Designed miniproteins, single chains, continued (2). Designs and how they scored, part 70

Each design is a single chain, and the fold is of that chain. pLDDT is the mean over its residues in the fold that is shown.

## One batch from the design tools (miniprotein)

Design m6409
Fold by ESMFold2-Fast:
Structure m6409 (fold): chain A 66 residues (1-66)
Amino acid sequence: SAAEEAKKAAEKLGEKYKEMALEENPEAEVKIEVKGEEDSVTLTIEVLGEKRELTSSNSAIIKAAE
């Protein structure tokens, strides 16, 4: 389903972000959380105690992960 694809896309984007952050600062604490809804996905990224939240439609997040 589109919701499942969107959740996986958000997880993939989160993993890429975490890898990039850890390459720059190997000792940094990075947490990635993905929450899927029916028509949207929320990606939460926490680096060094700073939390950011990104909400996107299923189609937009899938395109972003390509």
Scores: mean pLDDT 79

Design m6410
Fold by ESMFold2-Fast:
Structure m6410 (fold): chain A 79 residues (1-79)
Amino acid sequence: SAEAEALKAEIDELLRELQEELKRLVEENAPQEEINEVARRYARRILELLERLKPLLSPEEQAYLDRGMEELEREIARL
């Protein structure tokens, strides 16, 4: 669907922005706590988009997504 494709495109854009921001912070020798804060902010935004994407996917894809989201939430909690 057009909505699913738009959500996927937005997620891809956020992932690219995250990679660029993390690269900048590492190159600038930023503190780990600052890197963790940026990663957490992007991860939360991505999780919100994944929740919106979920009902547009097949049951098999939804189960896979649920596991991935649970893993991401656990990683965010460790930051």
Scores: mean pLDDT 82

Design m6411
Fold by ESMFold2-Fast:
Structure m6411 (fold): chain A 78 residues (1-78)
Amino acid sequence: NEKKEKFLELLKKKIEESGKKEYTPEEAKEIVEEVTKEVDISEEAKKVFFELLDSLPKDYKLTPEQLLELVERALELA
């Protein structure tokens, strides 16, 4: 799926550019929203991703790898 690959590659680039090692669920939502401005994904995929993040404690710290895995899972489930 070309759109999925393009989205994930841009997300990886944004994560690397940020220099952050950890993301709160709120920060994860923000960076993904930035990527959606350049590479649109389905409303269903965004909803699934937000639901997955909302299942985590508010103080949970996602690594870059965990953030990418959650986005991949959301894109597969939608």
Scores: mean pLDDT 82

Design m6412
Fold by ESMFold2-Fast:
Structure m6412 (fold): chain A 85 residues (1-85)
Amino acid sequence: MINDESWEYLEKKFKEAEELFKQGVRENDIALIEKAIEILEEMLDLLNRTLGDKINDDEKLKAFVEKLKKKLEEAKEKLKELKEK
């Protein structure tokens, strides 16, 4: 079980990555998008390492991991688009 403090940390980090991604898209700044991807990948790696199979037993964690994966794919697609210019 993730405690409230750890959950607050995860939500804060996700919001930080989302804000960096939105700014990077607005400014066409590849470095900001890459930083957002880094944060999202680090969060996903941390959750998989610490919880692994237990993620599937917690609906809230499973939903959060799915949200991370979707945002990471979106950010990677946008990064590719900007690099092709």
Scores: mean pLDDT 80

Design m6413
Fold by ESMFold2-Fast:
Structure m6413 (fold): chain A 71 residues (1-71)
Amino acid sequence: MTPLEQAREELKKAVEEIKKNIDKLSPDEVLARFNARIAEIARKVPPEYRDELLKLISEAANEVVDLINKK
């Protein structure tokens, strides 16, 4: 599995965990949890994949923002 494939799967899990708990979390708590997960994922990805990683993070961030806006 490539570092990008691992990052994509970890980002999907992060979004799913947020979605399961969306009614129990404040918007600030949602953002804090998501940012913590991004930091952990980014630390594991080599610099060569930075542009592709940022694209994956942007897609996941859009989903998280949509979940917050529906609260």
Scores: mean pLDDT 81

Design m6414
Fold by ESMFold2-Fast:
Structure m6414 (fold): chain A 65 residues (1-65)
Amino acid sequence: MELEKKIEELSKKLLELSREIREVMEQGYAETDPEKKAELTERARELLDQSHKLAKEILELNKKM
């Protein structure tokens, strides 16, 4: 079914974003340059926002099932 496939695809993307967020945050904690650390923090927030949007879309699709 189309909805099930879309949920699966979005779920995989959500997992990828979660992994990227973790990696970026780990890099940020290891970074000694304040400027680069700030850039990594901003990137993590950007990815987190995308993650929230995907989670919301998955929830709405599940509601339609």
Scores: mean pLDDT 81

Design m6415
Fold by ESMFold2-Fast:
Structure m6415 (fold): chain A 68 residues (1-68)
Amino acid sequence: SKAQAAAEAIKALKEKWLKLTAEGKPPSGQEFIDEVIKAITEKLGVKELSDLSDEEVKALAEAMDELE
């Protein structure tokens, strides 16, 4: 599903940022937030987070929980 694709992209971004931090090259928190927002909007096919329905937000939260 699109929600699962978004959750997987968020997980991959989290792992990437943790790796860069361990290498002594920590990215800014704002850069991480921007990449997460981009992954959500691109995978769910919306322009802004506010365009997401309550059902899409719930599906994303459930997909993220299943991956953690």
Scores: mean pLDDT 75

Design m6416
Fold by ESMFold2-Fast:
Structure m6416 (fold): chain A 78 residues (1-78)
Amino acid sequence: MEEEKKKEEEKQEEELKELARKYEEIVRAESPEEVQRLLEELAGAPLEEPLDEEQTEAARASAARIVATAKAKEAAKK
């Protein structure tokens, strides 16, 4: 039988892995253009302004926190 919780858990695992991969690419990106492109892909729309160095660092920091949270949830999965 289909159980909503089991299906939701499986979907969350796949979604977290997909998001972790995309955010990890942002963390690994060295150029502002690359970070902007990855953010635009995640948002599904072009950014209104090009990323500055400070904004790029902020985006990487945010992505790193998201990746760390996703990996922690995956590793500590219960």
Scores: mean pLDDT 70

Design m6417
Fold by ESMFold2-Fast:
Formats: sequence, structure tokens, C-alpha cells
Structure m6417 (fold): chain A 104 residues (1-104)
Amino acid sequence: SAELQEIAEKVMETVEQMEELVRQGLEEGEISMREAVEILAQLTMLRMGVTVAYKHKVPVEEMKEGALKALEKIIEYLKEHLADKPVAQKIIELLKETKKWLEE
């Protein structure tokens, strides 16, 4: 459906923006390699999950629930491990905006 596509596109856009912020944080020394790998692994799982869900035309509510849970896990990781890092604050804000959009 158009709604399923819109959700998939929004989540994928968010993932791409986060990957760029993680790359920047790693280059600037704000994020360690271990932290970057952990965040990127979670983003890869989210990307794969959304791609598979869209391909198999899952219910819109299932896509939303899955995306919200994945975004919340990433937010929790960032708050626990990187709370005082400027790049983490930018990522958390981006994720909160996407989460709010999904909760509409």
C-alpha cells in the first residue's frame, strides 16, 4: 500500500541520515569503533527488517510496531553509552522525530 511504502521510505531515510552521523562521529573521535559497529549493526537489522516487511506486504501496524521497537532500542543504547556526545544528541533527536512521525 501507499502507507506501507511511505513508512518504509521514511525509516530508510532516517537510517541513511544516522549512518552519515555515525560516520562523522567516528571520524571526529566522538564514537569508538566498537560503538560505531554496534549502532551500524542495529541500523542494518532495521534496514533489512523494513525491506523484508515491505517486500512481503505486512500490515501497516506490524511495520510501525517493528520500526518503533527498533528505534527505541537504538535510542536506549545511545542514552546509555553516548549520552554526553554531541553526535549522539543529534542522532537521538533524529530518531525521536521519526518515532513521533510513526506514532501519528
Scores: mean pLDDT 83

Design m6418
Fold by ESMFold2-Fast:
Structure m6418 (fold): chain A 104 residues (1-104)
Amino acid sequence: SLKEKALEILDEIIALVRKYVAEHLTPEQQALVDRELAAIRVMAEKLAEVNPERTLKIFERFLKELKDAKTWEEVRAAFHRLAAYIFFEAQLLGITPTQLLKEA
């Protein structure tokens, strides 16, 4: 399904972010990023359920940006934009921090 494809692309994004984080951040900072990535994954699943086509296209765009990135600063900027997008769209769907904690 398009939802499954969108989440596969997100999992590839998460793997790329984790690789750069492992090279640039401390183990303690890496653990915090892993927690945020888990929360992003839960929110993204809801977005992919509501609008799978749009979610897939957006995730494909961010995956390309991350693969084209040459520096940690570019990776960080692309990831922050993706995280902001997911957080904003999740809030529009009424996903609260309490709901996120129950699913994470």
Scores: mean pLDDT 81

Design m6419
Fold by ESMFold2-Fast:
Formats: structure tokens, C-alpha cells, sequence
Structure m6419 (fold): chain A 100 residues (1-100)
């Protein structure tokens, strides 16, 4: 459906944002444990996208956003990415509500 394709496109945009964040974290020499945590969440997000598990993808996107919110230094560095991920989450939630 058109709604499902829009959700997919939003999840794919979230994947790209998180991939770019991880690369910048590596360039800025963030702690390896923090980079690994985001890489693990990114791989799970990619799996949900591939399986078209939109509810799983939305839940995981919420976990990624919470991880940013819990780290004030990370949130400040990635403020624009954080804002966009929240917009994507809210839009996916609204679209999923329309599918039911």
C-alpha cells in the first residue's frame, strides 16, 4: 500500500541518518562501546526494514532516540539528526495508526 511504502521510505531515511551518525562518531573518536551500541541497534533496524516489520522498526527507532536523549553530549553534537529521527518516529506512528 502507499502508506506502507511511505513508512518504508521513512525507516530507510532513519537508517541513513544513523549510519552517518556512527561514521561521524568514529571520526570524533567516541568510545568504542558507544559506537558498538549504535551499530547493534542499526543492524536490528536494518533487519526490521528488510522484513517490513514496521512496528518493530518504530519500537527500535524509539530505543535509538532514547539512547541519544540519555547522553547530553551526544544529543548536543547530533541535535539536527535527533530532531529528524523524532519527526520520522512521529510520522511513522501516525501512518501505522491509519493502517488499523
Amino acid sequence: SALEEEILALLEEAVEIVEEMIEKMKELNYPERKIQGFEELLELLKEYVEKRDFRGGLTLLGTLIAGIEEDPELKEEFEEEYKRLKEIRDRIAALLAQLR
Scores: mean pLDDT 89

Design m6420
Fold by ESMFold2-Fast:
Structure m6420 (fold): chain A 80 residues (1-80)
Amino acid sequence: MSLEELIRELGELVGLSEEEIVDAILRGSGGTPHLLTADQAIGVLTRLGLSEEDAEEIAKKNPVMSVEELLRLALEVLRK
């Protein structure tokens, strides 16, 4: 699944536009790093509508991750 497809599917699930998903990533990450720290991942996930508890569990298992990996994990949690 491409990054564009992940953004589209996530937006459909959480009721956000593609632009709002991108804004959540930028605000949570502090400006599009190649890899996200746990704190940055939590910031993005909570802005996408995940609970702080779910965001912390994802970040705990993956202390450093790419934006694509983060969005894929968010989709898995939200589809549950």
Scores: mean pLDDT 75

Design m6421
Fold by ESMFold2-Fast:
Structure m6421 (fold): chain A 65 residues (1-65)
Amino acid sequence: EEARPLLEELRKLVDEYEKNPDNEEIWQKMKEILRKIDPEGAKKLKTKEEIFTYANALIARYEKE
């Protein structure tokens, strides 16, 4: 339902995180978007690296369609 626009937001946040990884605001927004898209998957994420990797995997999975 809301997954596609949330994935577009997530992609922008991933790009911003790559350019400025010290920006906690970007990281928190990325985490919130992931929880909206996949709350069960998001519960398993414990590190910034896991969040970033999962975000990229989720984007790739949906963009290939």
Scores: mean pLDDT 74

Design m6422
Fold by ESMFold2-Fast:
Structure m6422 (fold): chain A 76 residues (1-76)
Amino acid sequence: MSAGDLIRQGMDAFQNGDYETARDYFQQAVQRGSGGQRAIGQLLLSSVYRRLGDYDTADYYDRQGRIIRDQVDQRS
């Protein structure tokens, strides 16, 4: 299963309110994905942890995703 497939499965779970399943898919996408896919996965993990009420972990993943995004944008 590709990182893109994992993100899609995680988004389906997230839309259905299955935040624990969405977390597991997005964690796998971060593990398997490229820089851009890792950034997306980390930002989606931030959203999942906010829905689970873990705001500290959500803030951590939001920060990590933004750092990777900014590093990609600086490679011109």
Scores: mean pLDDT 79

Design m6423
Fold by ESMFold2-Fast:
Structure m6423 (fold): chain A 95 residues (1-95)
Amino acid sequence: VRPDSEVLPQLSGIEQELLVLLNQYINDKGFNVKTASLQQIDDFLKDFAENYAPVSYDELRRLLLRAYEIITGRPVDESNELGNIKEFLLILMGY
């Protein structure tokens, strides 16, 4: 249910709090990341950023891509950023 705790210290306290809020929001909405399309993930993250997060969607997306690189040790695929974000969200949820 948790990603490797060693990856979290590489993020700022504010960034860690934002990821906790996002994970809580996913659970509270019952959003099924595992079966969601990339478009559904994009729309969900826009809703979270617009209505709940203290950051813009662009800032949230950049954070999630950085967190993806930190946790997986792989570079972001710029042609498949939403795919990278989906993989990270699954890891964040403990899948």
Scores: mean pLDDT 77

Design m6424
Fold by ESMFold2-Fast:
Structure m6424 (fold): chain A 60 residues (1-60)
Amino acid sequence: AAEAAAQAAADARGSRVMGHLKPAIEELKDEWEKAGTPEGLTAVSERLAAEVRRRMAADA
């Protein structure tokens, strides 16, 4: 159905986001490993979100 196709397209978009997320995680992996504390992990998480957002904006 058309709705199923639209849902598949949305899922594909999510997979594309994950594709950009994976390189961003790899790039920030050292910071994840270096953090070691809940607050440090929160800060890295915030930076990761900003990085993913930047990559998606560049891809758009």
Scores: mean pLDDT 68

Design m6425
Fold by ESMFold2-Fast:
Structure m6425 (fold): chain A 81 residues (1-81)
Amino acid sequence: SDEVEKKIKELQKELEDTQEKAELANKKAEELEQRGKELEKVDAEKGRALLRAARTLQGVAEMELERAKKEAEEKIEEALE
């Protein structure tokens, strides 16, 4: 069915877009981690706060990607019903 193929293609594109967003968030987390390490030498509290923010951003990106994969699987299952 043309409709099922179209839905699968759209879900694949959404997943790719989510992967790109996760990659950008990971790059931002790496930048914050580097900044946090440097700042920790001058201000331990602020440095630790940035390191925690970097870790949180990385964790949120991972969770969002896992959620997007699960939602894609569920939507594919619905399209096959």
Scores: mean pLDDT 83

Design m6426
Fold by ESMFold2-Fast:
Structure m6426 (fold): chain A 71 residues (1-71)
Amino acid sequence: MYVPDAETQALSRTLQQLVQLAEQGDPEAQRLVQELSERLTELGKLAQQGNKEALEQGMELLKEFLREVLA
């Protein structure tokens, strides 16, 4: 739960750059944006169902995926 604001902002900025590249027609960026969008949608549904443990695990997996793909 101790996440520095600077890291969250850096991830958000990197995601926005990926979206811009996808809109410019980069097919690899388009695939990554689609995968990220699907994972975020699934996390949103878990949050709505109130399953806090599954949501927390899903968020950790999403962050690992983002770090591996964007680093």
Scores: mean pLDDT 70

Design m6427
Fold by ESMFold2-Fast:
Structure m6427 (fold): chain A 61 residues (1-61)
Amino acid sequence: MKEEIKKVIEETQSKVRELQAELDALRAAGATPEQIRDARQKINDVLLEGDEKLKELVEKA
C-alpha cells in the first residue's frame, strides 16, 4: 500500500478509535439515545471523510 493511503487509513482509524471510546463511555454512563446517535454520527462522518480521501488517492494511483 502506498504511504499516502496508509496515512489516511491510520488517521481515520485513530479518530474512529477516539470517538468509539467516547461512545463506549457514554453507554457506560447511561447517556440518552440522542447522545448515542450523535456520537455514532460523528464516527460515520469521520469514516466518510476518510473514504473520500482514500478514493481520491486510489483513483490517482
Scores: mean pLDDT 80

Design m6428
Fold by ESMFold2-Fast:
Structure m6428 (fold): chain A 81 residues (1-81)
Amino acid sequence: SRLEQLQKEFQEAVKEMVRRAAEGDREGALEAARRAAEIYAESMPEEVRDEVLEKSLRLGEEEVERLMADPELARRLAEEM
């Protein structure tokens, strides 16, 4: 049940990130990306959690920049959710 809750929260954070990016809200998209990274890291074993968090935060920033650079893609993804 906890893992299912984390999966739902992760999906919600990713959807929020895409929606905010589609709206041109870079700060909101980055905050949602950070939340997604934290949730994903929490789902990992404690021994690798810090490494996963660091990598996930970087990937989240890269994804936000990609979505912000391609607002047509971001809008399309938001509509498909």
Scores: mean pLDDT 85

Design m6429
Fold by ESMFold2-Fast:
Structure m6429 (fold): chain A 85 residues (1-85)
Amino acid sequence: MKEEVEKALELIKEGLELAKSKDKEKFEEGGKKVIEGIETLLKLYPSPKLEELLKKAQEGLKNNDQELILEAAEETLKLVEEVSL
């Protein structure tokens, strides 16, 4: 379980870096990785906030909204850090 969380966080971090790119292909790959990471976390730890962040990431990828993808990834990483307190 902890290893699955670690892999999900690495996917989100990698996706965040790719999604910062002005390159459409890298942005799409980044968005997909962010979504996969959040889906994995949501499956392990069901929460309304993670469902909201997953929806935000999916909407950002569908609408090519870079800011939504970056916000979803950053908020998810912050949420996981807060729960670790």
Scores: mean pLDDT 82

Design m6430
Fold by ESMFold2-Fast:
Structure m6430 (fold): chain A 76 residues (1-76)
Amino acid sequence: DLAAQLVALARQLAEAERNNDLPTAKALQQQMETIARQLEATMNDEELEEVLRALARALGRGEEAFERYEEAKRKA
């Protein structure tokens, strides 16, 4: 499930950022961008918004990860 993978990656990204592990954070961000594009291709905007809300709820400190995912979506 791509949505579940995205949530898992976002949590890992939040942890990498907390640890100042920039190389891991960049790799995770790229993976999230790839999954975001796949979700965008298979989901409508409403469905994608629900996934983004799930990310925001799941991450806690990962508000930053949610913000980065939104930015990746906008940059296409």
Scores: mean pLDDT 70

Design m6431
Fold by ESMFold2-Fast:
Structure m6431 (fold): chain A 93 residues (1-93)
Amino acid sequence: SVEEGKKRFLSKKDPFDSLQKAFTISLKSLLENRMYPLAVALVETYRDYAIKYNYDKDQVIAFLNTMRDMALQYDAYDVVDAIDRAIEELKNS
């Protein structure tokens, strides 16, 4: 995707914003279908990739806080706990 990065027509495209939207849709679907173990795995995978690819820490934490609010609406406390742990690990990274 080095060639795509040189595309002059793309004035500013934050791939992180697109990823956040896709993640939000995926997590909401898992919560709606009560697939909580998969939702936990999705959160953990996102946290690992955010650290590995050095995503903007403030954006990641802010995003995870919005996901926490969503998980709380579904009483998905195991998902809330996974998000809280992810935020703590990001703060200490």
Scores: mean pLDDT 77

Design m6432
Fold by ESMFold2-Fast:
Structure m6432 (fold): chain A 94 residues (1-94)
Amino acid sequence: MQSPEVKEAQRIVLEYLEKLIELLGEDDPELAAYLEELKKRVEEAKSLEEVIRVFEEAFVRTLARMTRNNYPQEEIDKVIQLGEETGKQLNSIL
């Protein structure tokens, strides 16, 4: 059984990944599949460090993919804002 802090971090990052799938998944099924796999990694995580690593990996990989695929800047900005808001929530636990 995880600590309350780990469970809260898992909740925050799972909500983040779900929002990314809702925003991007219809246009990018491969990214949606990758993010679903990251949800499993979050659920299996045993520490705050493991949950935060999945969040950081998801954020960096999603932005890199959007940049490579020439997404509109407005869409990239939405993903950056979501990441910053999620990061602030995680920092409140640390």
Scores: mean pLDDT 85

Design m6433
Fold by ESMFold2-Fast:
Parts: sequence; structure tokens; C-alpha cells
Structure m6433 (fold): chain A 62 residues (1-62)
Amino acid sequence: SAAVEEAARALGMSVEGTLALLANYLDPDPRARELALRVASHETGLSVEEVRRLLERAAAGL
């Protein structure tokens, strides 16, 4: 979707990588979600809050 492509661009990640990250973020396990945010924050150089905002926007566009 366009929302996922926009999130991928903002994250500096591939669309495939962004979809994998989004799947982990939408996991019912809170630990998996926290890990996904921390790993993405470290890899992208963006804050956890910035990564969360981008993933929430991508999810809303599904």
C-alpha cells in the first residue's frame, strides 16, 4: 500500500523490511513489539517514538 511505501521511505528501509517490521510490531506479544521498535530505532537512527509513529501510520493505511 502507499502508506507502507511512505513509511519505508521515511525509515530508510526496503518495503519488504518495513512489512516484516510492521508484522512484528502488530504481534500480540508485547515483548516482540518492544524488540521490533528498539531494533528499528538502532538500525535507522530514528527515535523509538519516531519509528512507532511511522508504523502506526502504515498500519492505519492497511
Scores: mean pLDDT 82

Design m6434
Fold by ESMFold2-Fast:
Structure m6434 (fold): chain A 66 residues (1-66)
Amino acid sequence: SGMVDEEKIREAAKVAVESSRSEAALEQIIKYVERQLRLASKDEEEAERLIKLFREELEKIKKELE
């Protein structure tokens, strides 16, 4: 499963920020990735952990691009 690895979550966050041309586009990509993480996770605890990691990486990358 392609989205349960920590490294893939970091890559997804980077791609989301780099490929979005507007805040609205970024929000749509975030919703998509969060949905995919929930579908790829074995349970809700794993899903919440991976979503938290994804959000933390998004904030880190956004700050690095300021």
Scores: mean pLDDT 77

Design m6435
Fold by ESMFold2-Fast:
Structure m6435 (fold): chain A 68 residues (1-68)
Amino acid sequence: VESESLREFRRRELQVVLADPDLPDDLRAQAQDLLDRLEAGEFVPSKDIVDLNVEVGLRDIKRAVSKF
């Protein structure tokens, strides 16, 4: 059973990703799609959110190195 707390936690994770103004457009589209699916009451696998967060982290490192 997906509790309100789990749904809210997942929503918050995606909102944090979307709040980064420097987020690449492709990752923004993926995060928005996952958030839209959660808002629609669809079950979103935890793996999809984890994979997105990993990719965001890798892109953030590459972006930081490129700006240096």
Scores: mean pLDDT 73

Design m6436
Fold by ESMFold2-Fast:
Structure m6436 (fold): chain A 80 residues (1-80)
Amino acid sequence: DKEKLVNEAIEVVSKKLVEKIREYEEEEKKYGPAPPEEVARFVGRLLRELGDVIQWALDALKDESVTVADIQKKIEELKA
């Protein structure tokens, strides 16, 4: 059942990424486009967060010491 929880974590991250992109689009509509340096930092942060989640998911599925409770805790952290 680790697979179901990892899939739930993926859905949480997917929704958060869509929300962050939407928030950026809303800010751009209100205040105009951010400087290129800020846009690059924003994109860099999203890619780094995504990379960390992918690595965690791969490790969680391979590592028998990672429990269902550990995955549930990670999902709650990702929702924050």
Scores: mean pLDDT 78

Design m6437
Fold by ESMFold2-Fast:
Structure m6437 (fold): chain A 77 residues (1-77)
Amino acid sequence: SAAFEELRKIAEEIGKLYEQGKKEEAIKLASNRLRALGASDSEIKAFELTLKSITNPENFEVTVELALAHQRRRKEA
């Protein structure tokens, strides 16, 4: 769907920030997007800790995409 295509594009933009060495900015943007999809403060904190543990750019982008897609499905259910 168009909504999931938008989430993929958001994850790609966030992944690009990580590739540029802007990891803290990338984590902040990813967390703000997850919050906009209705995630709780405790869920956001857990997500931030997960992203901080990632050292590979590809895994970072995929983790963001999957988290946003999962939260979107929960919001629509």
Scores: mean pLDDT 83

Design m6438
Fold by ESMFold2-Fast:
Structure m6438 (fold): chain A 75 residues (1-75)
Amino acid sequence: SPANLSKTVRDFILQALEDAGVEPKCTVDELLAYAKLRQADADRSVASLSAGNRKRLEDAITAVICNEGYLPAAA
């Protein structure tokens, strides 16, 4: 929704995990690294991300949800 896109990447991550009923066991920095995003993007709105960066963010959040709040092992 537009409200989700107006959130910072950090707030978007925390809200998505909360909405899924999952407590994060990783830091925002660790999740950004897994998603191959820059730390400078963490305080920017999700709407400011490219479509590719947004997809990587959503894929990373989904991976953390499936792993009950933990980052899966990097391949």
Scores: mean pLDDT 82

Design m6439
Fold by ESMFold2-Fast:
Structure m6439 (fold): chain A 78 residues (1-78)
Amino acid sequence: SANLLDLLRELKGPDGTVSGETLRAALEAQGVPAVAADRLVAALDRNGDGRISEAEIRALVAELGLSGDVVEVIAALM
């Protein structure tokens, strides 16, 4: 299973962030259903700026008590 921080490291721009749209597309490419990808991106982008940072991923993972595995995080959000 993919890890959220590893996906961010592959996709992030020079500012260290990735767009929610880009992350959503990458999650769907990993076999994540669209509804689950939408929920995960919304949970990460709490301020609604359309950008996801490593700090936002780490904050969500810490809140859920998980390792950052995509399947585990999605299961916790559904």
Scores: mean pLDDT 79

Design m6440
Fold by ESMFold2-Fast:
Structure m6440 (fold): chain A 90 residues (1-90)
Amino acid sequence: MEKKLEEYAKKYPLAFAYASIEGQELLRKGASSEEAAEHVLKLLEEKKEELEKEAEKLAEEGEKLIDKDSSSLTEEEKKKVFMYRLKKKL
């Protein structure tokens, strides 16, 4: 499992980040770390290219939010800013 997730993180970094955020949301809702990791892996195996494109769109929206105070951002807006910052580091 870990080795496959590392391979996806290298080839589809935005999709990996998107799927990882969903995994963390499952953990927050009471899922186990194993369930969250399986969910992330399944998303990447089934939809990695679609998720990469979706995450790129979120990054574009996040660029418009970077000048806002981080404390004023919703959780969805914070995800967009995170995707934008991640894309800039790649």
Scores: mean pLDDT 79

Design m6441
Fold by ESMFold2-Fast:
Structure m6441 (fold): chain A 115 residues (1-115)
Amino acid sequence: MKEVADIVLELLEALPEFSPETIERAKKVIDEVLQKETDPLKAMERLFGKLLQLLLDDPTVSPEAVAAARRGLSVIYMAVKGKPKEEIEAAVDEMAARFPELRDVLRKAYEKLLS
């Protein structure tokens, strides 16, 4: 559980358009989900929805930054759900083509979740 939360937070902190205030709000959402969910898959499903809604409701976050967060969260969700490594790596490569800074964060994330 804590590992999924740490990975999600690292992903959001790696995205350059998110303010410290947006990151702090994301931390609160992560903490609330972890208090209620012990199943990693269910926790990730709730985090995916709640974090995307938080970002969509933030007028300082561009549609491109929301799209980046959605793709990154989707990669983490695929890993938690147990999707094949090849599908996860393809999603990371697609994401990293637009946001190269996220490659290492996402690769480290799915390798940790698949181990």
Scores: mean pLDDT 76

Design m6442
Fold by ESMFold2-Fast:
Structure m6442 (fold): chain A 146 residues (1-146)
Amino acid sequence: SLIDLLVKIVEVLRELGVPERVIALFVLSYTSHHKLDLDEVLERSGLSEEAKQLIRDYLEESAKNPRDLMMELLKRVAPEKAEEIFELALKVMSELPDSGASPFVLLFSTLKVLGYDVEKVYKALEPLLPEEVVEKLRKVVEILKK
């Protein structure tokens, strides 16, 4: 199932030392993209209490527009780097229209800004993902290496 795949991705990201706040960002993006039940995801995804609390706090936000709501989420994930992450994600989406809605664009943009090895993360996730998703993710990584 999509949730079983999400659990495996969360485990791999945690093993690679990805912060719980960044994992929370990915889980929120993945849940929204696939229109999953958030309560079921929070129960089954193996998220830490820190990650679950970040998600709960974000859901209490009242924003005037989608940009402000995204900036509030990014500030909780990576204080002082929220704007840089947002601008990088927009750049990746502009270069990859077919992958612009992918939860991986926001994940990999965040990882790049925080100084993580995006190619190492890509290679660790590759065995878990369908071929079409792997091809889109490879293009994201190529853009982020520039």
Scores: mean pLDDT 83

Design m6443
Fold by ESMFold2-Fast:
Order: sequence, then structure tokens, then C-alpha cells
Structure m6443 (fold): chain A 92 residues (1-92)
Amino acid sequence: GLGALLRLLREEAGLSQRELAELMGVSPATASRIERGILDKPWEEMDPDLVRGIARAVATLLGVDEERTAEILAIEDNTELMQAVGRLILEH
């Protein structure tokens, strides 16, 4: 799942869980829950700032360029944003 992938990408980049939390703009406790796959709601019901933080972290850890990252982060719908993130993951 996404949480396991975030952990793998973070470990490959040599980042601590706290540094991942900073990259996502969330608390370390929230980053820990995401890595463990603890999501109480579907993407469309999630806090948009949290979903955008996750998308930014994935794009950064995959080495996506600033222009493409900005295009993805401009997607306002949570589900469409996470679909774009899924496509990035499949391309790598």
C-alpha cells in the first residue's frame, strides 16, 4: 500500500520519519500512521492539505522535477491528485 511505499522511498532517501513529516507538513505521529497504512477515511473525505502533503512527499522522494510537481499539486480534487500520484509511482 501507499504507507509501505512511503516508508521504502524515505529509507532509500536516507530520511528519518521526522524529516518525512516535515516534507509532508504534518506531525511525526501523523507520518507514522500514514506509513503504517492507518487511514480512517477514503481520499475524497481526507483533509486536502494532508493529501497534498503526501503527494508532495512522493513527488520529492521520486525525484520529480519542480514544474511537474507544481502541476500535480495544482490538482484540487483529492481523488484526482492521488490518481496522478499513482501514475508517477507506476512510471518509476
Scores: mean pLDDT 82

